# Designed miniproteins, single chains, continued (4): the designs that were tried, part 76

Each design is a single chain, and the fold is of that chain. pLDDT is the mean over its residues in the fold that is shown.

## One batch from the design tools (miniprotein)

Design m14797
Fold by ESMFold2-Fast:
Structure m14797 (fold): chain A 50 residues (1-50)
Amino acid sequence: SAETRERIREELLAQAPEFPRSYAEIGARFGVSPATVRRLRLELAERGEL
């Protein structure tokens, strides 16, 4: 959903200070595949937001 994608983007932008989460961990938390998390991260990087 759009809401889920936005929350994933927020998680990717709000880097954990000690332990960055893997795509698999973020995907499991939000009920999406690791590939979906990776795609959203690439979109943020391409837009200069990450």
Scores: mean pLDDT 72

Design m14798
Fold by ESMFold2-Fast:
Structure m14798 (fold): chain A 78 residues (1-78)
Amino acid sequence: SEELRRLGEQQVAVMERAAALDPALKPAAEHLRKAVEAALAGNLAEAERHAAEAQALVEKHREAVKAALAELLAANPP
């Protein structure tokens, strides 16, 4: 549905924004996009595989992203 597409695209956009701040997250953003595309194509098993890979990559880099964001905010306060 268009609603599922919109929600999926919003999730991908959030991850792509994080990847822009920390390029180490770029593979996670790519897997998340592939998961959304697979889900929209009806390939649920492939969607789950890509989503799991994206989640694992995000978890692995979560502390690094938090550290990078803290440094960015300290250097460029809102």
Scores: mean pLDDT 78

Design m14799
Fold by ESMFold2-Fast:
Structure m14799 (fold): chain A 68 residues (1-68)
Amino acid sequence: VTAAESFALAGEAMRLVRQGLEARAAGDDETAKRLLDEAIKLAEEGSKSTDPLAKDMALYAKKKAEEA
């Protein structure tokens, strides 16, 4: 995974975390779970980057998705 691809994956994962939390706040737990599961998958792919900053950003997104 390139640094640019990893940053894009981390950004998309964080977007899905936000959407998942918004769905949960609205009482749609099924949609929240689906969005958060997808965020974890994207963040895991981004964490495969060899760039330290890109990897850290992806790991941060993964942690946020897992905590959500």
Scores: mean pLDDT 80

Design m14800
Fold by ESMFold2-Fast:
Structure m14800 (fold): chain A 80 residues (1-80)
Amino acid sequence: NLQQGLDHYQQALDYLQQGDIDSARDHYIQGVRYTSISRGRTPQQIQSSIRAVDSFFRTASRDQRIQNMQNGIQSVQQMI
């Protein structure tokens, strides 16, 4: 499940670098879902995280989205 989350985060970064924000957001949400399940988060905590991600993607700059995704990838890699 952590590997699945990492794969989705890596895909999200690739889409962000290509300027496809919608595909990046979808993969980021899937990454959050897989990593949260692996960490034993509750459905309510997962939903709260997804809402936070969606809000961040609507308001953040391109550089902020890329940096946040790189940080997420590095964090998950250290857990695998």
Scores: mean pLDDT 79

Design m14801
Fold by ESMFold2-Fast:
Parts: C-alpha cells; sequence; structure tokens
Structure m14801 (fold): chain A 80 residues (1-80)
C-alpha cells in the first residue's frame, strides 16, 4: 500500500527529528546539572540535586526509548 508506506516513512522522519531535538535537550540539561553540581557547597545540596534530577533523567530515557521502539516497529512494517 503506497499510502501506508508514505505515512510510515513520514512518521519515521518525524521520529528521527524528535530524537535529535531530545538529544540536544538532554545535552543542555546535562550542562545545567553539571554546573549546579559544581556550585553545590554542601552534601545536602548535592543530595537534593541528585533527587531533583533523577526523575528528569528517567523521563528523558523513557522518551528516547519510546521513540526508538516506535521507529523499530515502523522499520519492521516497512521491511514486511
Amino acid sequence: DPERIAQLQAELERLREEAKELGKQIDEDTKVIDEQISKAKTQEELQALVEKTKPIVEANRARMDALVDRAEAIRKELND
């Protein structure tokens, strides 16, 4: 089905762009976190930063995993 193939290819291209954007956001977030860690003066401040950043890191991983999983599903359908 040419229409279905075109839709899947367009979605795959969008997912690729979303993954690039997410990668850039992760890089910027990491720089901000590293700067905050460098400026932390107490162990309590470091612990608070770790607890605050953990859900952000986990959320970013989940978003990237979802994009990769969808892209793999599309590639599998296109190869069938």
Scores: mean pLDDT 83

Design m14802
Fold by ESMFold2-Fast:
Structure m14802 (fold): chain A 85 residues (1-85)
Amino acid sequence: MEEGLKETEESLEQLEKEIEKLIKENAPIEKLKEYLKGVERGLEELDKALEAVKDPELKKRLEELKKRLEELKEKIKKAIKEKEK
């Protein structure tokens, strides 16, 4: 679990970098929407994990991951909205 959480945190960091690069390079709206769906699915998975986990430390780390994913979701939504104008 502890190792799996670290791996998830590293994957999120890579995803954040990928999305920032896509936004900077003015990626197509369709590509941004694809990543948005992935982030939304990740948030749903985290919500399930938060309901299942009893350990306070793991719960705190999952809540931090959820906050980061929600921030990432808002960044993508903002980028899509600006491109649709």
Scores: mean pLDDT 80

Design m14803
Fold by ESMFold2-Fast:
Structure m14803 (fold): chain A 92 residues (1-92)
Amino acid sequence: SKEEILALVHVIAAESTLFVAERILENNGPLEVARENIEAARGLIERLRELLERLREDPELAERLEREIRRLEERLRELEERLREAEEKEKA
């Protein structure tokens, strides 16, 4: 379905933005670019939650997508914390 394709595209996009943010933080790169990628990932994950509600009619697909969303949410949380610590260190 169109919603399935949109969910896949959003998962790939969220993974990509989180990967970019992680690489910037690992290499002590520009924190503003890391922030932009983390904020983009947050928006994509929020959109995935909306798409999940539309896919509830297929329980197996919904369960797989919910698992992917939870994985992305945990990674986002970890990177948001790392960004916060890096920004606090820069201000000190």
Scores: mean pLDDT 87

Design m14804
Fold by ESMFold2-Fast:
Structure m14804 (fold): chain A 80 residues (1-80)
Amino acid sequence: MREEALEVFDSVDWNDIDAVVEALRALFEKRYPDKPDLVDMFVRAVRQVLLYAKEHGLSKEEVKAMLERVLDTFEAELAA
């Protein structure tokens, strides 16, 4: 999951927030089709990270580090 999500992020123009969000939503809906609320919460968190990065001029690598933390939180929610 984590590796697949980061590969998806690398495959799209990360400056296009909507493109990143849509690509990650498609991946999460495919992996967790029975958990739409969790997917929606996660996708919202991703969008907030990307918006924060744009406002603060963060690098792609800093954004990837933030997304890895969000993914770790998402996987913890799935384990709970």
Scores: mean pLDDT 80

Design m14805
Fold by ESMFold2-Fast:
Structure m14805 (fold): chain A 62 residues (1-62)
Amino acid sequence: DKDEEAVKIASDIASKMAKENGEMTVEIKKEALEKAIEEAKKKGLEDSKAVKQAKGLLESMA
């Protein structure tokens, strides 16, 4: 399932960034979502529901 793969990418990136930055501020969450979307695009997952939801969340964090 493309959505499961996209969610795994996002989870792995978020975990790594939380470990590196010590806390998940709004700016760090935005960066994690942007990186997750880009990695999903590289794997052809840009049309997944998870990527569309991530883009919506990123816009809501403005």
Scores: mean pLDDT 74

Design m14806
Fold by ESMFold2-Fast:
Structure m14806 (fold): chain A 61 residues (1-61)
Amino acid sequence: MMEAVEETLEELYKRLGGTKEAEEKKEELLEKLKEGDLEAVAEQILRERKLLAERGEAELE
């Protein structure tokens, strides 16, 4: 099950353009996942997903 979470994190941060900040954020969440803090990781994934969705739907240019 953790493998699916890792793939989700990789996809999220790839879609954010592969910035160095996004890569560091991904690594932090992977460390949390390894420690078994699944709830904290899930909350962060949802937060990042909402930001990504708003960015994709945003009409602000």
Scores: mean pLDDT 66

Design m14807
Fold by ESMFold2-Fast:
Structure m14807 (fold): chain A 57 residues (1-57)
Amino acid sequence: EPSAAETAANAAVVALVRRYQEEKGLTPHELGLEIQRALENGGPLKKEIDAARAAGR
């Protein structure tokens, strides 16, 4: 089961992703594709996700 720290890190990532979706006007489907590409290829969104996970610790 996830620890409190893991839960907090996941919540931070979810909040980041939600804000990114609103800022870019993305549908949930488009957001999923952007996240997938960022995780596979890197880039600014992956850096933000990694930073959010680190900050959530």
Scores: mean pLDDT 72

Design m14808
Fold by ESMFold2-Fast:
Structure m14808 (fold): chain A 71 residues (1-71)
Amino acid sequence: SEVERLGEELREALLRLAEATQKLLAGELTPEELEEAIELARRAEEVRRRLLALAGEEALLEVLRAAQEAA
């Protein structure tokens, strides 16, 4: 379903953003990786809002829990 696709996209984006954040804090993030992370964060926000609108808070919370568990 569309909700499942958006959930997977959000989960993947959150994991990649977590990796970028760790690299940033370690002083290892390149300017190119920073630009990619900014674009990814923007896309993740769009997907989050769409998922919330289509499936409600419960679906969003499930995706966030899955991302945290995988990190």
Scores: mean pLDDT 82

Design m14809
Fold by ESMFold2-Fast:
Parts: sequence; structure tokens; C-alpha cells
Structure m14809 (fold): chain A 82 residues (1-82)
Amino acid sequence: AKQITATDGNGKGTADTGTGTVTGTADGVTVEIHFDPQDIASLVGAILRALGNQLDAEYQGDKAKKDAYSAALKALLKALKL
């Protein structure tokens, strides 16, 4: 499947390996990360950006943004395992 969905608490993530987009939503916050699905360095960069942004949001106390990035990361990792 080109689209893989994951849920993490209140967050919903969708990874689209056709377009190279991963999206996360939580409590009205939407986050989006782009990657080249044919480039392993681009995929690694997307994972690191999602994780870094999740940790930054957690450090700042932004729960909605943290949950959105967490769901996006979970969807991306799930897509790469399939």
C-alpha cells in the first residue's frame, strides 16, 4: 500500500510512500515532512527531523505538536517495515 496509517494516543499519522509525504495530526495541529522514497539518506533525514521536532515540542511543553510528530514518526517507521 502507498499509504500507511498509525495512531499514537490522540495523534494520527499517515505516510504516503508514493508522494514522499508523512503527515501527523493531533488536537488541531498538523505537521508534514517530505522525503524522497527512492533515497535512503532522505528517509533517514525525515526520521531524524520527525524525532528532533517531537523532542523539541516535548521540551517546550507543546503536547499537540509532540503528539502530531509522534504519530507521523510512527506511521513513517511502520511504512518502512512493510
Scores: mean pLDDT 81

Design m14810
Fold by ESMFold2-Fast:
Structure m14810 (fold): chain A 73 residues (1-73)
Amino acid sequence: IEELLELLEKAIEALKAGDYKTAARYAQEARELLDKLDLSEEQREAATAAIDAILNADLPGAEEALKRFKELV
């Protein structure tokens, strides 16, 4: 969970900096880690929403989804 959270935070930082390639790389790493973690349905949905928002360059959506994920950890 800590590694997933760190990857999502790094992806959002890259997105804020306009580094879409780095943001996408961290989002892909987060997706791979997500498949290996035993998460609740709500945690999985929140993390997936954050990854999808990052990949769509939706910064507000990514920040909201990450906030939701942090509330569930």
Scores: mean pLDDT 80

Design m14811
Fold by ESMFold2-Fast:
Structure m14811 (fold): chain A 72 residues (1-72)
Amino acid sequence: SLEALGRELAEEIQALYEKIKSDEEALKKLEEKVKEMQKELLEKMEKIDDDEKKLELLIEAYEELKKLIEEL
């Protein structure tokens, strides 16, 4: 299900954060962004019934994560 994919993406975001937490300043900034992204993604997924719109949301979340990684 798309809800399961959204949760998997949120877990991947968390796992990525854990891998790169070797810098305290980068860690704090990333932690705030990651937690906000996870919360927004899951809340939006819960309110959307259209599978195409859920997929678009997942793609947007992936692109945001990609940009966040590039900022490191």
Scores: mean pLDDT 75

Design m14812
Fold by ESMFold2-Fast:
Structure m14812 (fold): chain A 69 residues (1-69)
Amino acid sequence: SAAREEVLALAEGVRDHPEDEDLIDALAETAARLGLSEEEVREALRRAGASEEQIERALAALRRVRAAA
């Protein structure tokens, strides 16, 4: 689906650009909009090859986005 492709593209972006906080924020905002769980985001990032540090930063961003909603 287009939604799954969007999340995968953002996860690959986070993997390839570890210093780009805007990509982490975009992934978090997209995941929150699509109603993805923390486990689904973690799995997508792991499959993309992101580091555990990148995964934890993305999950922290997701928690912040959800707290602000």
Scores: mean pLDDT 82

Design m14813
Fold by ESMFold2-Fast:
Structure m14813 (fold): chain A 56 residues (1-56)
Amino acid sequence: SPESIGRAFRQYLLDRGVPEEVAQEAGDELRRLLEAGVPVEEALRRVMARLRERLA
């Protein structure tokens, strides 16, 4: 489900050392995009692009 995928992505980012607030926002954004019908590959691309900008 979108919720499970978002939570898994949040945990993945936490395990990689991303700050909790940023990981939570990224997971929530991914879930929201998937709930809106965005394909998983496109949703991940968008979230990762935003994450890179935020962590630069």
Scores: mean pLDDT 84

Design m14814
Fold by ESMFold2-Fast:
Structure m14814 (fold): chain A 73 residues (1-73)
Amino acid sequence: MKEKAKKIAEEAGKEELDRARQALGPTVAENLLNYLKIKAYKLLKAGVPEDQVKEEIKREAERLTERLIADAA
């Protein structure tokens, strides 16, 4: 399950993680990835279907990346 959560976070969050790394550096991008992994894991454990987990992780990645960039400005 942790492996599956990691894969979902890396794949669904890829575009936003790349953006965060470019704008805010690798440490912030790694922290965002770790948050997304934990969220994906919790959703999978709660029985949320994988496709819905992917969609939720993508939305969260977009929201958090926007917020982190705004906070850095």
Scores: mean pLDDT 83

Design m14815
Fold by ESMFold2-Fast:
Structure m14815 (fold): chain A 74 residues (1-74)
Amino acid sequence: MTVEELVEEMRRFVEEKAKELSEEDRKKLYEQLEKAIKGIEDMKKAGVPEEELINLAKMEMQELKKFVEELLKK
């Protein structure tokens, strides 16, 4: 599994969950996704090893899942 594959999985997760959300919450979810991807890209540019990027992407996925849960409770 590569960091690129995990980023694609995060995008697919957000796209699927966005269907269940209001227009405003959908925008917030996509903003959170963009921040997560940018963070991973910035770390990659800084020379962070692939294994650490994979772990970061997994953590970002868990944060996205938690963010979606919080949006769905509102």
Scores: mean pLDDT 83

Design m14816
Fold by ESMFold2-Fast:
Structure m14816 (fold): chain A 95 residues (1-95)
Amino acid sequence: MSAEELIARAEELIREAEEVIREARELLARTTDPEVQALAERAIEHAERAIELAREAIEAARQGNLEEAERLLLEAEIELGIAKLELGVAKLLAR
């Protein structure tokens, strides 16, 4: 994978993570269920972690450290996956 491809993928991941945070915050503003609140808060924490790791991946790619960038991007993808799952469960419980 090229540096440009890694950066583009990381930037897309940041956009997806920001969307998770936005949806989780909207859910927190309207829910009174403590279980839904806990899941939405954890979704925000994991999404923020994904953004941090993706930004580190962009920096590594810019420095030409493609192996490190790929590792950081994989970690960011895992964190985003957890965030999406937690938000999904929170939305189901908030019905």
Scores: mean pLDDT 91

Design m14817
Fold by ESMFold2-Fast:
Structure m14817 (fold): chain A 97 residues (1-97)
Amino acid sequence: MSEEDFEAEVYLALGEIILAIAKNYPVPADEETVRLLERALELFKKAIELSKNPDIVKQAKEGIEELRKIAEEMIKNASPELQKRLTELVKKAKELI
């Protein structure tokens, strides 16, 4: 494993942890939940950018796809401001997978 692949695995793991926290947040589709999803997407993006390992890239893309589905469901119940942020998040997620 390269040093870059190791760093990518750390970003992947952090992204998965933050996504899990967002999924179990007691107030879905609030400001904090949206912020956690935005943070998780950036971490998965960094994992994809750093790693040439196809298994890491695959796992990061699977995390992004799950994040996209969660964000799309949150749009239905979110405020107009959060709907805009979630819509942009979904767009960015689709561009990465």
Scores: mean pLDDT 83

Design m14818
Fold by ESMFold2-Fast:
Structure m14818 (fold): chain A 110 residues (1-110)
Amino acid sequence: EKEKEGMALAALLAGVSYLNKGDYDKAIEYFELAIEYGKDNKDIQARAYLTLGEAYLKKGEYDKAIEWYEKAIEVNPKNSRAWRNLAIAYEKKGDTEKAEKYRKLAEEAS
């Protein structure tokens, strides 16, 4: 379904644009569309999960960010950026022990 992949990539690009502008709610909406349209493409799913986590992190919704980063890692365990961002989210929650654990996992993934 090349048309749905094209729609997923367009949604992902729009989401990144809104994320860069600080419009996190619109970014989330577009990343959710990217997940829906890209459901049959693991690369699109991994990218959408990572960027959705980043949007929630920017909003200060750390528990939601953690859930999406965990999904990104489940799809691609070598995604060092997802591991680093997971560590940042735990650090923001004051969980220094988990933050240190995930920082080490990020180094192993890179």
Scores: mean pLDDT 87

Design m14819
Fold by ESMFold2-Fast:
Structure m14819 (fold): chain A 74 residues (1-74)
Amino acid sequence: VEEKVRQAEKLREQGLEAEKAGDYKKAAELFRQAADLYVSAAMDALNQGDTERAMELLKKAAELRKKAEELEKK
């Protein structure tokens, strides 16, 4: 779980940097990759019985997917 969360956070940070640079396509791709890792980490948390952690990770994934969709429109 934690390793995937760390990888997702790194990708999210790279996405924010790309967005600040005006590279909205790259930012959207990075946010989608981060969201996929959060979903994967949430599934790992569910398998460990940590439903609260899984819900937090799924919420983060949904927020990043929404962010990516908004950037793709630019």
Scores: mean pLDDT 82

Design m14820
Fold by ESMFold2-Fast:
Structure m14820 (fold): chain A 68 residues (1-68)
Amino acid sequence: SLRERAREIAEKAKELLNLSDEEVEEIAEALAAAGEVAVDAAEALFKNYEEKRLPDAEEVALGRRAVA
């Protein structure tokens, strides 16, 4: 369902942004309320993020330390 898709997106955001469970529920409800187009757009953004993700500055620093 749309709400389930919205929740999956909110759970992915939780992992990336270190959100609370309450923030996840609020995001999931907001996406579901915004409708199918908003959920589709959010899914596309996460897919593009996963495919084109560059390491952030902290991950780059950790990688450099691992090879030093």
Scores: mean pLDDT 69

Design m14821
Fold by ESMFold2-Fast:
Structure m14821 (fold): chain A 92 residues (1-92)
Amino acid sequence: SMELEKILERARELYERIKRLVDEIIALLEEQGKLTTEEIAELIGLLLRSIGDLIDIEIAAKRGDLEAAEKGLKRMEEILKELEERKKKLLA
């Protein structure tokens, strides 16, 4: 399905963007003297959840399960939004 191929492509793009945002947030926290073990653990937790969601999307795509793939993509978009809001607060 072309729809599943597009979801998988978008999920892989979102994962790369999530990784970049985590690196940027860590750098900003370090620059501001706010980098703690707790902050690192939370950011790693978001990365691990995004990896899990990407795996779920890849499995759903292989099975032809459009609904499961769309739900996985939505979860990754929510992780991206949370990271973008965290970065925005650090720059304010």
Scores: mean pLDDT 90

Design m14822
Fold by ESMFold2-Fast:
Structure m14822 (fold): chain A 68 residues (1-68)
Amino acid sequence: GPEIREKLLRIIGEILRLIGEELDLRKELERAKEEGDEERVEELEKKLEEIEKRIKELLEEMDELEKE
């Protein structure tokens, strides 16, 4: 029904937002590596790991909703 569609759209929207954030962080990570900012590199790598975990979680949630 409409409720499942709303949930799917919300999840898709969040995934797209996180992918956008990942792309921005990847650009920042490249810059930090070029600058030799080891502390910033470590911070950005941790943030990327968190985003990757969140995207995976949302993809799994989306897959479960599609099975309903």
Scores: mean pLDDT 84

Design m14823
Fold by ESMFold2-Fast:
Structure m14823 (fold): chain A 74 residues (1-74)
Amino acid sequence: NVAKEKAEEYEKKAEEALKAGDNKTAARHYSLAAQAYLAMGDFEKAEEYARKALELDPNNKLARAILTRIELLK
């Protein structure tokens, strides 16, 4: 599944950025992982990674949009 492989790739890139101390890049990759999980219908993982992105960068527009979209689906 291409979406799952892409989500796992973004998770790995986020962890590498976090290890390097680059919180803004880590947040970007976590928000992209959240988007991939949302596309797969995995709302729990999408919410988890979107929240992680906002903890690292509160101004991450993609993560905020994902959380808003998930809230509308509840």
Scores: mean pLDDT 85

Design m14824
Fold by ESMFold2-Fast:
Structure m14824 (fold): chain A 59 residues (1-59)
Amino acid sequence: ELEKLLEEYKKAMDEAVEYAHKYLAVPKSDKAARAEEQAKINEALKEAVEARKKIEELR
């Protein structure tokens, strides 16, 4: 349903913002931990793009 895809998109965007805050909270010297949070941000953004494409395909 369109509403479900809109909720998935919003959730993915909210998760990307949350991981960005966690990224900034990690010490700059901990490059490995920062890379992990960056990967989570990228994953959340990928989910948002996929949800958006599904919404566009339904129209």
Scores: mean pLDDT 80

Design m14825
Fold by ESMFold2-Fast:
Structure m14825 (fold): chain A 104 residues (1-104)
Amino acid sequence: DPERIAELLEEAARHLEEKGIEIPESTYEAIEALRQGRWDEAIELAESEGDSQLAVSRIVILAARARTATPEERETYADLVIALMSSLGLDELGEQLAELILNA
């Protein structure tokens, strides 16, 4: 469900902004592309961040790739999402995102 994934990613981005982490406009554009089911555009926007790529943008890429992934690849992506969100103190959002990725 791209809309639900986008909602959880926007919630994660807002939590990071509340902690003083600057979220670039390109991250929100990637989330919006993901919400609209524009998977390739979402990946391109998220990848545009380069070496400073945020955890939220990495999860946009993982969620988009999960749509064409094998079940084993989706399990790996879900584990990465949990690890990325846990590193930010957002464990509950990470678990919800991981469940959506596993069911992609």
Scores: mean pLDDT 82

Design m14826
Fold by ESMFold2-Fast:
Structure m14826 (fold): chain A 94 residues (1-94)
Amino acid sequence: MEALLQEIEDAIHAAIAALEAGDTEAAIAHLERAIEAARRLAEAAPEYREELEAIAELLEKAREALEAGDLRKAAVYLTSAALLLVGLKTELAL
């Protein structure tokens, strides 16, 4: 669980850093990695599946916003996903 949670967090931070650098293509690639890790963790930890699927959905919406060129909407979805992840980590005492 901890390793996949860390992978999701690292991928979200990498996506944010790529956006700050103006590299939208790299940001999308990092979002795809975060989505895959969240879905894999949802399968491995069914007790947290709803929270992890909500995170994956927000990351998918961020990816769609970036593909549409809506950086503001992408930032909102990314922030929401990061906040849900922090909440989940707090519940897990991580």
Scores: mean pLDDT 84

Design m14828
Fold by ESMFold2-Fast:
Formats: C-alpha cells, structure tokens, sequence
Structure m14828 (fold): chain A 60 residues (1-60)
C-alpha cells in the first residue's frame, strides 16, 4: 500500500543512519503541506505518525 511504502521509506532512512530531525526537515519542504501539517510532522514521535500524516494529506 502507499502507506506501507511511505513508512518503509522512513524506516529505511533511519536504518541508514539518517536522524528523525533530518527526515522531518526533508518532509516539511513538500509544498502540498500546510502549516498545520508541518507542525504535525515536527511533533511526530515515530515514523508511523509521519507516514500517517503524509498518507492522509498526499495520497488519500
């Protein structure tokens, strides 16, 4: 699914040594996100929360 693809991509980045903060910095550059979405991404505690936000906004 698109959700699993997004989540697995974030997990692969973490496994490769990319920090959560770096992943968040890259994600918030997406112009399809609004300010509330960007705050939610910054507040995300894990990759599942980030994947859900992106899935809901960009795919669903």
Amino acid sequence: SAYDAIRDNFQAQLDAGVSMDQIKDDVVRNPSLDDADRRAIRAARNVDQMAQILYDRLVA
Scores: mean pLDDT 86

Design m14829
Fold by ESMFold2-Fast:
Structure m14829 (fold): chain A 64 residues (1-64)
Amino acid sequence: NPLEEAEKLIEKAEEAFKQGNYQEAIDYLSKAREKAETIPDEQKREELLKRVDELLQKIQEALN
């Protein structure tokens, strides 16, 4: 189920981010994006992609 897989990958990315493991978080977000892009439901796909983009932005801000 790509929706559940993408959500789990985002959760792993959030945990990695909390631990300061930014590269690991980016890797999980990359995988989450790939899974999210396969979701047929446009609204659910866009919501997950937005979550990925928001966390990537937070990582970039933290890295400066």
Scores: mean pLDDT 86

Design m14830
Fold by ESMFold2-Fast:
Structure m14830 (fold): chain A 82 residues (1-82)
Amino acid sequence: SEGVEKIEEAAQKAATALKPKSLDDVLTEEQAQALADAFLEGGKQAEEELRPGAEAAAEAVRASVGKTLGEAIAAGYDGLAS
């Protein structure tokens, strides 16, 4: 849906802003929070039905501190789809 695509775009923009060397880069707490904030901000502007998914995505990303950037993004998208 358009709302999901917009939330995913916000997350991708935030991930790019971290200037990672690869998707295997380990996320710091600050990087995970920035990525989680992008999902939440996208969710605030999306349809009401998508907001619980955006909140779940943000929580999944914050729980991914110490995991790779790729794993954090995948966990975020899984949360968004729930």
Scores: mean pLDDT 76

Design m14831
Fold by ESMFold2-Fast:
Structure m14831 (fold): chain A 61 residues (1-61)
Amino acid sequence: VEVSEEEAKNPAKTTGYILLAIGLDLDGDVEGALEVLEALAKTGVPEAEELAKKAKEEIEK
């Protein structure tokens, strides 16, 4: 999974990726969910990194 810095700066795109990760987790694809969240965090966009971290904490609960 690859997320561009421009997509991560767009709140709607970032939210879409978070929802995708949650959907993957609910479908039993925990590894795929974590890969999406890691891709968001790697963009270096603080807001995207914070949202990805929160979603990862919820999934790993």
Scores: mean pLDDT 78

Design m14832
Fold by ESMFold2-Fast:
Structure m14832 (fold): chain A 91 residues (1-91)
Amino acid sequence: MELVEEAARILRKAADLLSENPGDELAQGVAELAIATMAVAARSQGHEEIADVLREGGDRLLKLAREGASPEEIRQVADETIKRLREAAEK
C-alpha cells in the first residue's frame, strides 16, 4: 500500500517537526497542511477509512502540540495513528 507508506512517512515527519519545535505556529501550520493533503489524497483514491484515520490522528497531534504536550506524547499519538492506518489498509 504505497498510500499508507507515504501517509506513515508524513505522520512521522509531522510528529518530528512538532516535537522539535514546541509552540511554533509555523511548524504547526506545516504539519496540519501536510496531513490534510494526505487525507484529501486518500479520499480522492476512494480510501475513506484511511482519510478518516489521518484526519482524526492529525487533529489529535495538532491539539497536543497547541496544548504544549511532550515530544513523547506527540510521538505516541503518531505511532498509534500509523498503526490504525496499516490496520485499515490490511483489513
Scores: mean pLDDT 84

Design m14833
Fold by ESMFold2-Fast:
Structure m14833 (fold): chain A 60 residues (1-60)
Amino acid sequence: DEIAKKLAEKFGVSLEQAKYAVELARTQSLGEASIELAEKFGISLEEATKMILLARELLK
């Protein structure tokens, strides 16, 4: 849950969006997670990719 809070603060997104990004980072490939996050929340693919990469780094 600390990971989701850090993502929400860094990217200026809701805690709900950040939690979803963390779950995608845990369960899907980088490409698939980034596309799904971008489409679901209407953010750019570049921003979605950065969120997934940070979530993966924090999950290590």
Scores: mean pLDDT 82

